# Designs tried in a protein design run: designed miniproteins, single chains, continued (2). Part 2

Each design is a single chain, and the fold is of that chain. pLDDT is the mean over its residues in the fold that is shown.

## One batch from the design tools (miniprotein)

Design m4036
Fold by ESMFold2-Fast:
Structure m4036 (fold): chain A 88 residues (1-88)
Amino acid sequence: ATQAEIEARAAQVSAELDAAVERGKTLAEEVGIEEGARVLQDQFDGLKAQAEADTAGKEKLMQAVLRGTGKAQDAMKELLEKKKEEEQ
């Protein structure tokens, strides 16, 4: 694979991670925070496994996953804090 192909795959993983975060947030608001967190975690585990299986682009794809993981953790923490305030 060329460097450009690896970067394109990393960009695709980043886009899929962003979409997974938004889906998890929507489910957390509509169904419940536990369900949203579970779906988000399942999607992230899948994307991480995909990145680890990419023999040519593993490092770049794993960097994209790690960046997305930080964003997801921040988003889920914010939702959990908001729910705690609403329950008090």
Scores: mean pLDDT 75

Design m4037
Fold by ESMFold2-Fast:
Structure m4037 (fold): chain A 57 residues (1-57)
Amino acid sequence: EEAERLAEEYAKRAKEAVEQHIKDGTLKLTPEEKKKFIESAEKAGYNGGLLVYELRR
């Protein structure tokens, strides 16, 4: 519901930030590391969004 929407928004922003750093060449990763890092960032963002929703209640 609302918590999930916020979690998805945070996950998207985390993914975009990581992808931007990879694009800039500042973050040099192998293809395997890139996939794992993006997945980890997305998951962390999702959990962060859920926590933010709980704190705003």
Scores: mean pLDDT 75

Design m4038
Fold by ESMFold2-Fast:
Structure m4038 (fold): chain A 88 residues (1-88)
Amino acid sequence: MALVKLKLKGLKPEDVEVGDRVALTTDNGVSARGTVLEVKPDGTLVIRLENVKAEDLKVGDKVTVAVRNPKTGTILTGEGEILEVKEL
């Protein structure tokens, strides 16, 4: 499992909530799913990703993200950049 900080581009932080489900794909072809743990007002998300190792992700990787709100069923898509990666 990996803990990742993402800088969002084209997706507003106010539209994302803690507990939202994330599907993430890097420009290097790595795909992972996870959960939003923290939303910062500057557009930074803290996400826990399942079925991926921290070594498979790199700081500076460009990502496409799909964020699903489990309460409303709304899916939002955007781009981001990996700021930090930690192994869990």
Scores: mean pLDDT 81

Design m4039
Fold by ESMFold2-Fast:
Structure m4039 (fold): chain A 94 residues (1-94)
Amino acid sequence: IEEAIKHLEEAGKYIKEAIEKDESVEARKLLGEAARHVVLAIQAALEGNLDEAIEHLEEAKKHLEEALKLTNVPELVKAAIEHVKEAIEILKKE
C-alpha cells in the first residue's frame, strides 16, 4: 500500500503541474476529475478498501487518457498515467 500511495502522490503532482500549464479549459476539467479520483483512491486504500481504490484509479486513468487527447502538455499527462497504472498493479497484488 505505501508504495502505491507514493505513486499516487507523484501522479497528483504531475496532474497539478499539467493543470497549471494547460491552455485547454476542457483538458483542465478532465485533469481535475482525475485528481479527485486519485484523492478518493488514496483514502480508500488507507481504509483497506482496495477494490474501491482500484475502481477510483481506473476512473482517474480514463479521465487522464481523455485529457491526453486535448492537452498541450502530453508528457506530464503521460507521466501521471504511468504512475496511476503502477499503483493499480501494486494494489492488485495485495
Scores: mean pLDDT 85

Design m4040
Fold by ESMFold2-Fast:
Structure m4040 (fold): chain A 79 residues (1-79)
Amino acid sequence: MHEEILREALAAAVERLAPELSPEQAALAREAAARGDLQLFQRGLLERGVSLEEAHELLVRLLEEAAPVYKELREKALS
């Protein structure tokens, strides 16, 4: 349940951010969301020459977009 909700929230967050990402960044973010692995997203950005600061900002934005969706889905599941 917890991991399923996290993946669903991350997938929704990625689609909200996708228009602001490069095609390669969007593909990486979708893969990371599907796996529930945010470290995959950060490592993949760094490996492709994205700065540590920019990679961190993108990760924070993804988490900020995912947080309200995660909260809503979790509350609904516990109702």
Scores: mean pLDDT 80

Design m4041
Fold by ESMFold2-Fast:
Structure m4041 (fold): chain A 69 residues (1-69)
Amino acid sequence: SEELLDEIQEKLGELFEILGELKKKDPAKAEALREKGNEAAEEVKEAGTLEAALAALEKLLEEAKKLLG
């Protein structure tokens, strides 16, 4: 469980870095990513598990990297 939390924290840091880059390069893409993040956060709250949080974060990170190019 601690390993899951550590991985989540690392991936959150990476996601925030990409979001910062997107905000500078293309604010519209940054906003789209934030909307997806809000939707994922709502799904994670319903699921109530760290595994769901990690899975949602990994999907967001993949989409973020695709948007950044």
Scores: mean pLDDT 82

Design m4042
Fold by ESMFold2-Fast:
Structure m4042 (fold): chain A 75 residues (1-75)
Amino acid sequence: SKEEELRKFIEQAVKFAESTENDTLIENLAGSIVAKALSLGISPEKAVELLRQFAEESKNPRVKEALLKAAEELE
């Protein structure tokens, strides 16, 4: 499903951002996720729900902030 494609994309992107802690990659995380959600045609409500879930689970404060920013951009 489109929702599952977005979930896997976020999962992989978050894992990469958390492992590298590269400021530029973390800053670009929100934009990349928003672009992916829009390309898939997923509903904003479902995309926001997934992003908030990943933000809650994130151990990196900057990654958490980027995920929440992506959720706000889709609202």
Scores: mean pLDDT 78

Design m4043
Fold by ESMFold2-Fast:
Structure m4043 (fold): chain A 97 residues (1-97)
Amino acid sequence: SVLELLDKMIERLKKMIEETKDNPEVVEALRRALKSLEYIRKLVEEGRITPEQALEEALSTLKDLRERVSKADIDENTKQKVLEELDEMIEELEKAR
């Protein structure tokens, strides 16, 4: 279900925040995306948006996050690891469409 998929994405973002806590710029971008996904989850759970709308909003959120991370002035190894994780998450959401 879309709620289970959103829960999975939320948990992945929480783990990424913990793993990147030494990089404030990345943590801030991840936390903003986390808040957006939690809000989208609440809206679909309350029936305020459709599952299809929730998937599109979640995809938009992760793609925006990916662009922000790609432009961040951080070490290349951390950047590549975060971008690879985000690309996997985006692929999983696109497969659910």
Scores: mean pLDDT 88

Design m4044
Fold by ESMFold2-Fast:
Structure m4044 (fold): chain A 61 residues (1-61)
Amino acid sequence: APSLAERALARIRALRAENPEMPFFEIVSAALLALHAEGVPSAEASEAMNAALQRLSQEMA
């Protein structure tokens, strides 16, 4: 099963692909809300999001 960070990363990538004109902060917010809706605790969702954003940063560099 994918880790929480992998789930967050996949959600960000999907949202960016579907909504190329959406501001990045809104995409990140939507991904966080999706994790919360799936029952992920706030602290774990934040850690997963930070890990996903770090991996995206490495891919864009």
Scores: mean pLDDT 79

Design m4045
Fold by ESMFold2-Fast:
Structure m4045 (fold): chain A 88 residues (1-88)
Amino acid sequence: SKEAVLRQTQLGFRILGVATEIDLIRKTRSKLSPEQLQRLLDLVRQDLEDLRRELDELQERYPGDPQIEKLKERLEELEKEFEELQKE
């Protein structure tokens, strides 16, 4: 549906935003205090949790949509990158 395409596009933009945030944290990590770094990591964690919830809701509404599956794969990759960033 047209509504599904719009929601998929909006979620795609938000996924790109989180990817950029993770990259910026990685590049600036050495300039941040441990407390500042933790606050930024907590914000990214919240954004990832919100994206996961919204994508799961969208997948339940439109099961088998290949574009939703691609967005879920991208989100899973970002969740793994974020976990690795937290361990560094």
Scores: mean pLDDT 87

Design m4046
Fold by ESMFold2-Fast:
Formats: C-alpha cells, sequence, structure tokens
Structure m4046 (fold): chain A 72 residues (1-72)
C-alpha cells in the first residue's frame, strides 16, 4: 500500500546518500505500517545498502536483522 511504497522510497533515498540511520528508520517504519512482506523486505534491503555505503558496521548488523525479520 502507499505507506509501504513511501517507506521503501525513503529507504532508497537514504541508501543513495549513505544515510545509515535514515535507512534503518525507514525500514522499521515499513514493517510497523503493515505494508506487504515484499515492500518491507525492499525497504530493509535499502537499509542494508545505506549502512554498507556509510561504512557503519553497527547499523549494518541492525539492518541485516531487520531484513531477516521482514523475510520471515
Amino acid sequence: GPAGERNAAAAREAAERGDAAAGLTAGWQSIKSGGSKEQSAEAAEYAVRAAERAGDEGTLRAARQLLKKAKE
């Protein structure tokens, strides 16, 4: 739904600028908003990419846990 699309877009933008914290926030909001499993997984994958681009290993671990939760 629109909330899932919005959160996935926010996570993508965070990934493009390397904003690890914004990516992780958007990923969690996607899960909390009751978006589809696919939309939540997409947002979480962008959260992982944001953390990788930022070189933030702590946020990367959190984003990987989020992605696992989104795919379950």
Scores: mean pLDDT 79

Design m4047
Fold by ESMFold2-Fast:
Parts: structure tokens; sequence; C-alpha cells
Structure m4047 (fold): chain A 96 residues (1-96)
């Protein structure tokens, strides 16, 4: 439970930082490097957040944070697709 709350907090901070840097006109490479430096988030997880925001700039914040949390968690724990979907659903429910 506490682990999931910490994951959500990390994902929220990562999303906020990505949005801030995108508003500043930073490149994808600069965004990835800065978020990794400040938050210790894996570069591929940051790249996933950037890709989500580029694909749908109006993505609901709860969905974006849930997907970001899953990306961060998957890089740490190497989950199956079923386990990834379960974590995403739980994170999305906690954000509502």
Amino acid sequence: EDELKELIETARKAVEKVRELMKQGKSDEEIIAEVQKELGVHPTAVASIVALLKKDPNIPEDELIARAAVAIFNHKYKLSDEEIEEVRKKVEELLK
C-alpha cells in the first residue's frame, strides 16, 4: 500500500516535470535527462510519458499518472502484461 502511494507520488512529479519542460520547448532528450537527474526515474519511463503527452495532449491527468506509474513500476519489477494492467487499474482508482 505505501509502496503504491510512493509510486503514484513519483509518477505525479515526473508528469509535472515533463509538462513544465515541454512548455519551455525542451527537446525529448533534454526532458529525459532532466527528469532522470532530478527524480531518478528510468529514461525509458520518462520517454513513455513524453510519448503519451505528444499522442494526446488532452489525456486525463489520472490516466496519464496511472500510465506513468505503470511505466516506472514495470522497469523496476519486470511485470507481465496482466500484472501491469492490474497495477494501472489500482493506481487509476486511487487517483479518483
Scores: mean pLDDT 77

Design m4048
Fold by ESMFold2-Fast:
Structure m4048 (fold): chain A 114 residues (1-114)
Amino acid sequence: MEELEKKFEELIETLPLSPELREALLHAVLKVAEKNPDVPLELILLAAGILLSVLMTKMKTDEITVENLLSVEEEDIEKYVEEHLDLSEEEKELLIELAKEILREAKKYIEEKE
């Protein structure tokens, strides 16, 4: 968990994410890791990277915001993986499902924050 948190923070350091979005994504990544204890942390980090890549395509300003995250559909993740990743169908399905779970947890965190 601590290693995943550190690696994820390093991954997002160079990305123009709003502070609220950084908090939501970190929460979501850690939550998905807790729910999937048998999944290697490297795969969860790869799934997070896929979601971050999709978020970059939704950027309309110099910063990626919670509004951009809320505009991401699960189909955007599926399309990104199919168009950009040269992986087996089983590996694609696993990464898509993990990325979708991170998206769902991040959106839930934002909605629960007053």
Scores: mean pLDDT 82

Design m4049
Fold by ESMFold2-Fast:
Structure m4049 (fold): chain A 71 residues (1-71)
Amino acid sequence: SSEEIEDINKRLDKALNDKYTGKITDPKHLELIDQAEGKFLMAAISSGVFKDSETAEQYYQEVSKLLDQLP
């Protein structure tokens, strides 16, 4: 849903802010954030460019799972 996508976007924004402000410094957590950002971009491209909502939903779910592994 749009509410779930907005929640994922907000969680990713927080993770990126925590990376850029030095609150997250563990290389394993930084790798999770990088993977989440890449998959979020793929979700946006799948939805916006390819009009593939099913593939976009799968990428959003993968982003959520990656972010769940952060402290």
Scores: mean pLDDT 88

Design m4050
Fold by ESMFold2-Fast:
Structure m4050 (fold): chain A 85 residues (1-85)
Amino acid sequence: ADAAVDAAREELRAASPDPRVADAIAAVLEGAKRFGLEEGIRRAEEQAEALRRLAAESTDPEEARLAALAAEAAERLVRALREAL
């Protein structure tokens, strides 16, 4: 589980050039390590939905762009974690 979570983090860091997105995703991965993989997936899905909403509703183009990138990273994390099950 921990090795799979670390692999997912590396995959997301490679996909996202923004280190702030990587740091936010690392917090979700820490939750998955603590509460188990399935709960980590659920939280990542909720986070991705929230980030998609922020991207759609933000009036700041830079905030919208970063939220969209973070949502994509969270969605990739969900897929990687599901494959680790």
Scores: mean pLDDT 68

Design m4051
Fold by ESMFold2-Fast:
Structure m4051 (fold): chain A 92 residues (1-92)
Amino acid sequence: MEEELVQRLLERATARLLALGVAEADAPRAAELALLAAAAMAVLGVSEEEAREAVRRLGAALGLTEEQQEAAVRVALELVEEVRRAAEELEA
């Protein structure tokens, strides 16, 4: 069940990144980075500033362009709400 939720979030992130102009070859890496950043913000209480810096640093290491890094940050911020909703389903 949790694996299916993670897969759906990755699929949604990938679709959103493609809509923002990220290349198909790079979208999966950007989607994983976006989901990790969203989870860190939603679950670990990491600030948006810290998450943005982490995405920029890790994205560069993964070979993502600055535009792709920015797209990953935007998707991560959108995914924070989705991750929070998933957590709410577990609580009540």
Scores: mean pLDDT 81

Design m4052
Fold by ESMFold2-Fast:
Structure m4052 (fold): chain A 81 residues (1-81)
Amino acid sequence: SALEEARRHLERAREALREGRLEEARRHLIEAARLLTDDPTLITGLTLRAIGAVLDAELTGDEEAAIRELEALLRELEELL
């Protein structure tokens, strides 16, 4: 399902963030966002916040904030699966 595929991408994004691979994290997050925004019943607000946090981490180096937002999105997505 799209939710399961999005979860896989978010888990890979979180792993990439933990290892300091911000560009790879952004790519996985964009794929997850595409899957999540194709479903009007899904939580778009948390997805947008996660995207913003990863982009901010690329500019500022605040990876901890990006990881927090991704983990919040993953937790909410797990409740939908």
Scores: mean pLDDT 75

Design m4053
Fold by ESMFold2-Fast:
Structure m4053 (fold): chain A 84 residues (1-84)
Amino acid sequence: TEAEKRGAEFSAETEMQQLSREVQEGLEEAQKTGKPLSEIQQRMEARLQAIFDKYPIAGDTLRKLAKQLKDEFAKLTAEISAQK
């Protein structure tokens, strides 16, 4: 139903916002501690796959948000690398 689709989109967006915050915090901590950025990337990819699997009816919205998150991750990791 329309309500089920809208509910799934809202939940998916909420989980994506939480993941985005977690990734940003993880990158900041990795920059301070010297922890490998690849560990943060692996966790991000695993969480993205789980969210896609949980909300298949929100696929188009999730693809857009996932691209935005991955683009931001690439930008932040490039900035961290440039500072070294």
Scores: mean pLDDT 82

Design m4054
Fold by ESMFold2-Fast:
Structure m4054 (fold): chain A 77 residues (1-77)
Amino acid sequence: GKEKAKEALRLAAEAARALGDEETAADAERAAELVDELPEEEAVEAAKRALLAVADRAEAAGDPELAERLRAAAEEV
């Protein structure tokens, strides 16, 4: 659903910002604003991709707990 996609994109943005990745955070925030303009399937796919990308960065940064949380959130979208 679009509401879950928006929530997921906002979560991805917050996590990216916490990891110091302002560019990924800004991209996720823009994607959240555009969710209503996208087909639902595209919005859900974009949200999942954003969460998984930030999860990979969290794991590389030494935060596997954050990575697991983001991957779990991606499965809920």
Scores: mean pLDDT 84

Design m4055
Fold by ESMFold2-Fast:
Structure m4055 (fold): chain A 85 residues (1-85)
Amino acid sequence: MLSLEEALKRYEAGEISEEELEEHIDKELEELEEQFLTGDLSSQIGALLRLIGMIEDIRLSNLPEEVKNRLIERYEKLIEELKKK
């Protein structure tokens, strides 16, 4: 499967739709949530750093501001949910 970074580049190039990009983000968020919930402390730290890194990558991307805001909100919601546990 394509990495999220690769999916972002393809979306910027007009090769995939916003819906396809959102599907890739859903898969990465599910994998990161699973890593955080089932992993050891190192895995949990790794998942959080990946979430923060993806938010930064999206902010620095050439995506439309509305798309950036929607994608970042999804990552921030997961971080908030993980903090409540």
Scores: mean pLDDT 76

Design m4056
Fold by ESMFold2-Fast:
Structure m4056 (fold): chain A 92 residues (1-92)
Amino acid sequence: EVEELAERVRREVREALAPALGEENAQRLGDAVRGTILFLAYELGAPLEEVREFGELAVEGARALGAGDTEAAARLFGEADRLARELYERGR
């Protein structure tokens, strides 16, 4: 379940960002988001629903950036970062 979520988010982030950043940069960012999902779920024991919310925010931010909506992208990535930091602190 977590691996399925991580792989889907990686693919969706890559697909959304490739037009704006190029395939190589989009792949690296997708891989980074996948790694964060696996870390939050497996190393920190974060609830699947919150890890899924993080993934959804990352995908929405990537889609906004891919569409040229940099203000929406900044807001969504900011929300994803805030959630990830909260999950990190709770897991310590």
Scores: mean pLDDT 87

Design m4057
Fold by ESMFold2-Fast:
Structure m4057 (fold): chain A 87 residues (1-87)
Amino acid sequence: MVKRQMLEGVVIGPDGRRYPYTVEIVTTREGDTLRIEITVTFHDADVPQALADRLAAFWAALAEWEASKDPSIKKIEITVRVVIAPD
């Protein structure tokens, strides 16, 4: 089974500026293994790399925490990708 989720948000940088982003989460289950692919896309080229990395780590941690609620899942594989695609 493959599940796709799309989320839009805004993160505030240390400069007080708002950086819009989109998160796509693709979840694939094979037996007791859950594979989660997270793509965080920033729509502002000026986004600080440290902020982008921190947000990607946050989404990875959240996905792992949600997967941990299912006792039938024994292995979790998480891949996170950051994309900068200014509109």
Scores: mean pLDDT 81

Design m4058
Fold by ESMFold2-Fast:
Structure m4058 (fold): chain A 87 residues (1-87)
Amino acid sequence: MLPEVEEEPIPPSERPLTPEELAELRAQLSPDARAALDGFEASDTLPDEFALSRSPESSLSEEERERLNRDMRLLRKIADDERRRRE
């Protein structure tokens, strides 16, 4: 059988997150990132990652930037999982 629309097998590193894994990731988010996630969960609307990357503070500390990068990575994983579940 040669279907024209098929999905490649998802390797373990790219598998969909379990509800337990999602809860753990949410618990690891900063308060700001959790607030953003809560908003998207309530409305089923994904946040604009590009808009979130716009930090207008030239004085933003390196520590804050690292936290933002980590939160963005976690949010991206959660958003990607939700996107795959919805489609």
Scores: mean pLDDT 58

Design m4059
Fold by ESMFold2-Fast:
Structure m4059 (fold): chain A 78 residues (1-78)
Amino acid sequence: SIADWIADTRRRLSRILSPSQFDQVRPVLDDSIPILTRNPQFRKDFQGIVDDVISGKGKPIDIPVFYSLQLMKEWLEK
């Protein structure tokens, strides 16, 4: 489930990121749940970005940036 993925991701990121980086990313994981639930393409892309951060291929800032761009896209499409 999405909730199980968020809980697992939170644990994995808390072990990899500094406390300050984790505090910046944690709210975005929770706030993204409604979009992850309704938008399969966003879910796939967002999970890919998170996986890249966990594997060291991406930067922690990529997570909140990607979420913010999605919010802007949804606002412009209204």
Scores: mean pLDDT 87

Design m4060
Fold by ESMFold2-Fast:
Structure m4060 (fold): chain A 64 residues (1-64)
Amino acid sequence: MTSKTPEQLAAAVIAYAKANPFSAEVSDEERERALKIGRAFTGDQGEAAEALANIILQNEKNIA
């Protein structure tokens, strides 16, 4: 397992997003909120932040 550091976690999140594409319709506000969370966890790394945001949105859609 390679999820011990923030950098390794970011790489794992990107890989997961590639394997699990998310194309559900979401509002700009939902996307902005998810991106804020993604940036906080990934240190403002664009690709990793966007990948994490997509995972958050997908998880919210499945639960809500």
Scores: mean pLDDT 65

Design m4061
Fold by ESMFold2-Fast:
Structure m4061 (fold): chain A 112 residues (1-112)
Amino acid sequence: SLRERLRELARELARLAEELRRLVDEHAAELPPELAAALRGVADAVLDLAERILSGELTDPAALAEELRALLAHIEAVLAALRREAPEFTELQELLERIAEKVREMLRLLEE
């Protein structure tokens, strides 16, 4: 079902968000402080959205799609800042790109 596929993607997003938090913590001293805060903000937002999907709080597809689009825009903005300010952190860039891809996958699923 649509709900089961969304829950599976939400579990994947939660794991990626936890990995992002771990990597940011490992490199916090080497990252610009504002960028580290922005990356933690993305991880927290992704984890919160995933937990709300998994708890059954987000049941309206239209509302979920709107929140996913807002989250995707936020991720893309932080990724652009990361590429500009800390281009050497390729693992963080790759992880954000993977998170963005999963958000796009959820959006495509809701449009079907």
Scores: mean pLDDT 88

Design m4062
Fold by ESMFold2-Fast:
Structure m4062 (fold): chain A 79 residues (1-79)
Amino acid sequence: MEEAIKAAIETIEKEAERKKVSEETRKYLEKLKEGIKKAKSFEEIKQEILRTIHEAPDEEKQEVGEIGKKALETFEKKL
């Protein structure tokens, strides 16, 4: 669990830097990282990732969706 959370957060940071995302996208990614850190179960972590992707504004949705999907894939692979 702990290593999967760490890997997911590192994936978010790495992708944000690689894509040089906007400040608005970074706000959603920071909320996602905070939610993942505060989650106390496997299901809560998955739900936080999916919720952030779903609730992202249209302008930021593509970048948040791409990064969130990679974070979810990283999380699932580290379980």
Scores: mean pLDDT 77

Design m4063
Fold by ESMFold2-Fast:
Structure m4063 (fold): chain A 91 residues (1-91)
Amino acid sequence: SMEEEAKKKAKERLRKLAEEHPELKRSAELVAEALESDEDTAAEKLREVYKEADVEGLRLLAEAAEEVDESEKVGKVYAGLTSIASLKEEE
C-alpha cells in the first residue's frame, strides 16, 4: 500500500541519518518505532526524542519523515517532529 511504502521510505531515510549522525541513532530508532505505533505510544516516543535531540537533530529527523502526501501516519510523525523542533528553538 502507499502507506506501507511511505513508512518504508521514512525508515530507510532514518537508517541513513543514523549512519551519518551516530549521535541521533537512538532518536532515529524511536521515530521509526513511532511510525509503527498507536497514537499514544508514538507521542511517548516523540517526547523521548524531544528530550534527547537538539533543534538541528529534530529538524534532520523531520526531514527523514517528510513523505506526507501518501501517508497519514508519516505525516503525523513529521508534524510532531516539526512542532517539537520549533518549541525547542524558542527554549
Scores: mean pLDDT 81

Design m4064
Fold by ESMFold2-Fast:
Structure m4064 (fold): chain A 64 residues (1-64)
Amino acid sequence: SLPSVDEVAVTLIIMEVAFGKAAGVPDEEIRKAADRLIKRAESLGATPQAIAEARQLVDDILAA
């Protein structure tokens, strides 16, 4: 089966944030990029639950 919009959105957001952190991008710029991806995911039908998960994972990655 094809992955859901939720699965694709969460995965892409995590990858972008993890890559940005590893590359030494400032946290403020990473958060802006993540927020833009989250808003796009919402517009594509991602659930509130998936959005909440993505936001929490962004915070967890940047806090590490």
Scores: mean pLDDT 85

Design m4065
Fold by ESMFold2-Fast:
Structure m4065 (fold): chain A 63 residues (1-63)
Amino acid sequence: MTPDEIVEKSIEVLEEALRRGEPFRVAVTKAYDLLVDLTEDYSDEVKSEVLARFQERVDEIAS
Protein backbone atom coordinates (compact mmCIF):
# COMPACT_ATOMS: atom_id res chain seq x y z
CA MET A 1 0.00 0.00 0.00
CA THR A 2 1.40 3.41 -1.00
CA PRO A 3 1.43 6.53 1.26
CA ASP A 4 -1.30 8.07 -0.94
CA GLU A 5 -3.47 4.94 -0.57
CA ILE A 6 -3.03 5.04 3.24
CA VAL A 7 -4.20 8.68 3.36
CA GLU A 8 -7.18 7.88 1.07
CA LYS A 9 -8.27 4.87 3.18
CA SER A 10 -7.98 6.91 6.38
CA ILE A 11 -10.04 9.78 4.90
CA GLU A 12 -12.62 7.20 3.70
CA VAL A 13 -13.00 6.05 7.34
CA LEU A 14 -13.38 9.69 8.45
CA GLU A 15 -16.05 10.41 5.80
CA GLU A 16 -17.93 7.16 6.60
CA ALA A 17 -17.99 8.02 10.33
CA LEU A 18 -19.29 11.52 9.53
CA ARG A 19 -22.01 10.01 7.28
CA ARG A 20 -23.09 7.88 10.28
CA GLY A 21 -23.49 11.07 12.34
CA GLU A 22 -20.46 10.54 14.59
CA PRO A 23 -18.84 13.67 16.12
CA PHE A 24 -15.94 15.10 14.07
CA ARG A 25 -13.38 14.41 16.84
CA VAL A 26 -14.46 10.73 17.01
CA ALA A 27 -14.33 10.38 13.21
CA VAL A 28 -10.81 11.92 13.12
CA THR A 29 -9.64 9.60 15.95
CA LYS A 30 -10.89 6.49 14.09
CA ALA A 31 -9.21 7.63 10.85
CA TYR A 32 -5.95 8.45 12.70
CA ASP A 33 -5.92 5.01 14.41
CA LEU A 34 -6.15 3.34 10.97
CA LEU A 35 -3.41 5.65 9.60
CA VAL A 36 -1.07 4.65 12.46
CA ASP A 37 -1.81 0.92 11.97
CA LEU A 38 -1.24 1.10 8.18
CA THR A 39 2.08 3.00 8.60
CA GLU A 40 3.42 0.76 11.43
CA ASP A 41 6.20 -0.84 9.32
CA TYR A 42 7.25 2.36 7.49
CA SER A 43 10.16 4.70 8.26
CA ASP A 44 9.67 7.74 10.53
CA GLU A 45 10.13 9.99 7.46
CA VAL A 46 7.26 8.27 5.59
CA LYS A 47 5.09 8.30 8.74
CA SER A 48 5.64 12.08 9.09
CA GLU A 49 4.82 12.68 5.40
CA VAL A 50 1.63 10.58 5.57
CA LEU A 51 0.54 12.30 8.81
CA ALA A 52 1.14 15.76 7.27
CA ARG A 53 -0.96 14.88 4.19
CA PHE A 54 -3.68 13.44 6.43
CA GLN A 55 -3.75 16.62 8.57
CA GLU A 56 -4.07 18.79 5.41
CA ARG A 57 -7.05 16.67 4.25
CA VAL A 58 -8.70 16.84 7.71
CA ASP A 59 -8.28 20.65 7.76
CA GLU A 60 -9.90 20.90 4.29
CA ILE A 61 -12.89 18.80 5.45
CA ALA A 62 -13.20 20.90 8.66
CA SER A 63 -13.26 24.13 6.62
Scores: mean pLDDT 84

Design m4066
Fold by ESMFold2-Fast:
Order: C-alpha cells, then structure tokens, then sequence
Structure m4066 (fold): chain A 67 residues (1-67)
C-alpha cells in the first residue's frame, strides 16, 4: 500500500539554491509522484517562525487524535 509523507525543506542561501531544490521536486512530479513543496523566505527569522508554527499545528493535531 502507498503511504503519505510530509517533508518540510528549509533552504538558506542564494536564489540558485532555491531553484535547485525546486527542480528536484519538479522532476519527482514528472515521474508521477505527488509532491508538495513549502517555500520559506531565506530570512532566518521567518524560517524559525514557520518551524514553530508547524510544530504547534502537529502537536494540536496529535492531541486531538489522542483525546
């Protein structure tokens, strides 16, 4: 059976680095994989905020399932 995977990618660097990651995801899509890419600003503060928000959402979802 197929399983779902969630992957968050944090990229710090140049526009070239972001394009490189985007191209890898695009190639996976061309191979028939359904892939979602969440792009985050190259700013470290924004990346940290996104990580914290994602962790809070996962914790809330887990708490709801366990309730």
Amino acid sequence: SMKRFHVTVEIAGTDEAVEGVTNVVRHAGEGGALVDLTAVSKDEATAAATIAETEARVAAANAEVLA
Scores: mean pLDDT 60

Design m4067
Fold by ESMFold2-Fast:
Structure m4067 (fold): chain A 79 residues (1-79)
Amino acid sequence: SENAKKAQKLLQEAAKLYRKAKELATVDPEKAMEYAQEALRKADEALELGKKDPSIKKSAENGYDLIRSGVATIEAKIK
């Protein structure tokens, strides 16, 4: 479905932003937090789309949980 395709794209974008945040966490903490927050926002959008399409729901939930826990880890390192 269109919702599933959009959710998959959002999760891929969130993963890419999360990777950038991890790379910057010790070099540029402020920029790392900007990327981390954007990753979480995109993952949340995917989660909402997953509620409308059972075929992507579990993947969106798993993706959201992964990004959320990863962002929390970055926040803990930066404070």
Scores: mean pLDDT 85

Design m4068
Fold by ESMFold2-Fast:
Structure m4068 (fold): chain A 65 residues (1-65)
Amino acid sequence: SVVEEIKKIAVETAEQLVAAGKTEYAPDAVKRVIEVGNSLIKKGEEDKAVEAAQEVARELIEEAL
């Protein structure tokens, strides 16, 4: 499901941050990825939810590293 894909992206984002020694950024990154995905699902834009979650994850990793 789209919800499971978003959760997977959030977990993978947290794992990348922890692996990079940026553990302090992981909780907020998880929240942001889930919030963006859920916002689009709530608006009925499920087809955009996964892509938006991936984009936010990428930006958060780049900012932390």
Scores: mean pLDDT 83

Design m4069
Fold by ESMFold2-Fast:
Order: structure tokens, then sequence, then C-alpha cells
Structure m4069 (fold): chain A 74 residues (1-74)
């Protein structure tokens, strides 16, 4: 019932690195406001996260994969 973007926001907010979470949320919000595709938004978020912490970027990537798999399975 939640949108895909709402679920992605929850994933970002669950990241243990607060700086990474805040910057990723800013990319998500800016991308949505600019009408960017999900692929473009995800690529930009991963780029920002990798610049901060590769471990957090990998965790985010795995969590996003799970969210997309759940969306596809419904």
Amino acid sequence: MKSLYERLREVIESLPNKEAAEKALAVLDAGIAAGKSLEEILSEMLRVLYAIDRKEANRFSEAVHDVLAEEAAR
C-alpha cells in the first residue's frame, strides 16, 4: 500500500550512518521534484553513498534490491 518511493525513503532512514542517510534523502527528494526516473535517482544516491562510506552504499544497494524484489513479486 505504500508507494515504492515511500519504501525507499524508509530504507534510507534505516541506514546507521546519519550523514549518508541525510544526503541520500536529499537526492531522493530532489530527484522526485525534478521528475527523474527511479534508475537515475538510485544511481545518484549510490554515487553519493559510495563517496561517504562504501559499506553503507553496499547495505543500501542490498536493501533496495529487496524492496524491488517485493514490488515485482506482488
Scores: mean pLDDT 78

Design m4070
Fold by ESMFold2-Fast:
Order: structure tokens, then C-alpha cells, then sequence
Structure m4070 (fold): chain A 55 residues (1-55)
């Protein structure tokens, strides 16, 4: 399991999707996170840190 936001972002999109689904995150939020990872990596890093901290 990823322990840091950087490890989280180092996962493949497929692994990220499976992990976020395992946390009960809704599909629209997962798709938005994947969008941020590609188009706004700094905001994606902040969201990853929030997800890791809450789990």
C-alpha cells in the first residue's frame, strides 16, 4: 500500500484506480484524480496526500 503522496502518484493509472475503488471513492472522483495526475500534477499531489492521511 502507498504510504506517501509520491508513492501514490508513482502507481500506474490502473493500480491507482483499483486502490481508490478499494477505499470506496466514487468513479467520478477517481476519473477527476486521474485527470489531475496528467494535467495538474501539483494539485494531484495535494489530493494524494489528503487521501493517504485519511486512510
Amino acid sequence: KPKTAREFLALSDEELKKYLESLGIPEPQINYFLYLKKNDPLTALVYAAIIIKNQ
Scores: mean pLDDT 78

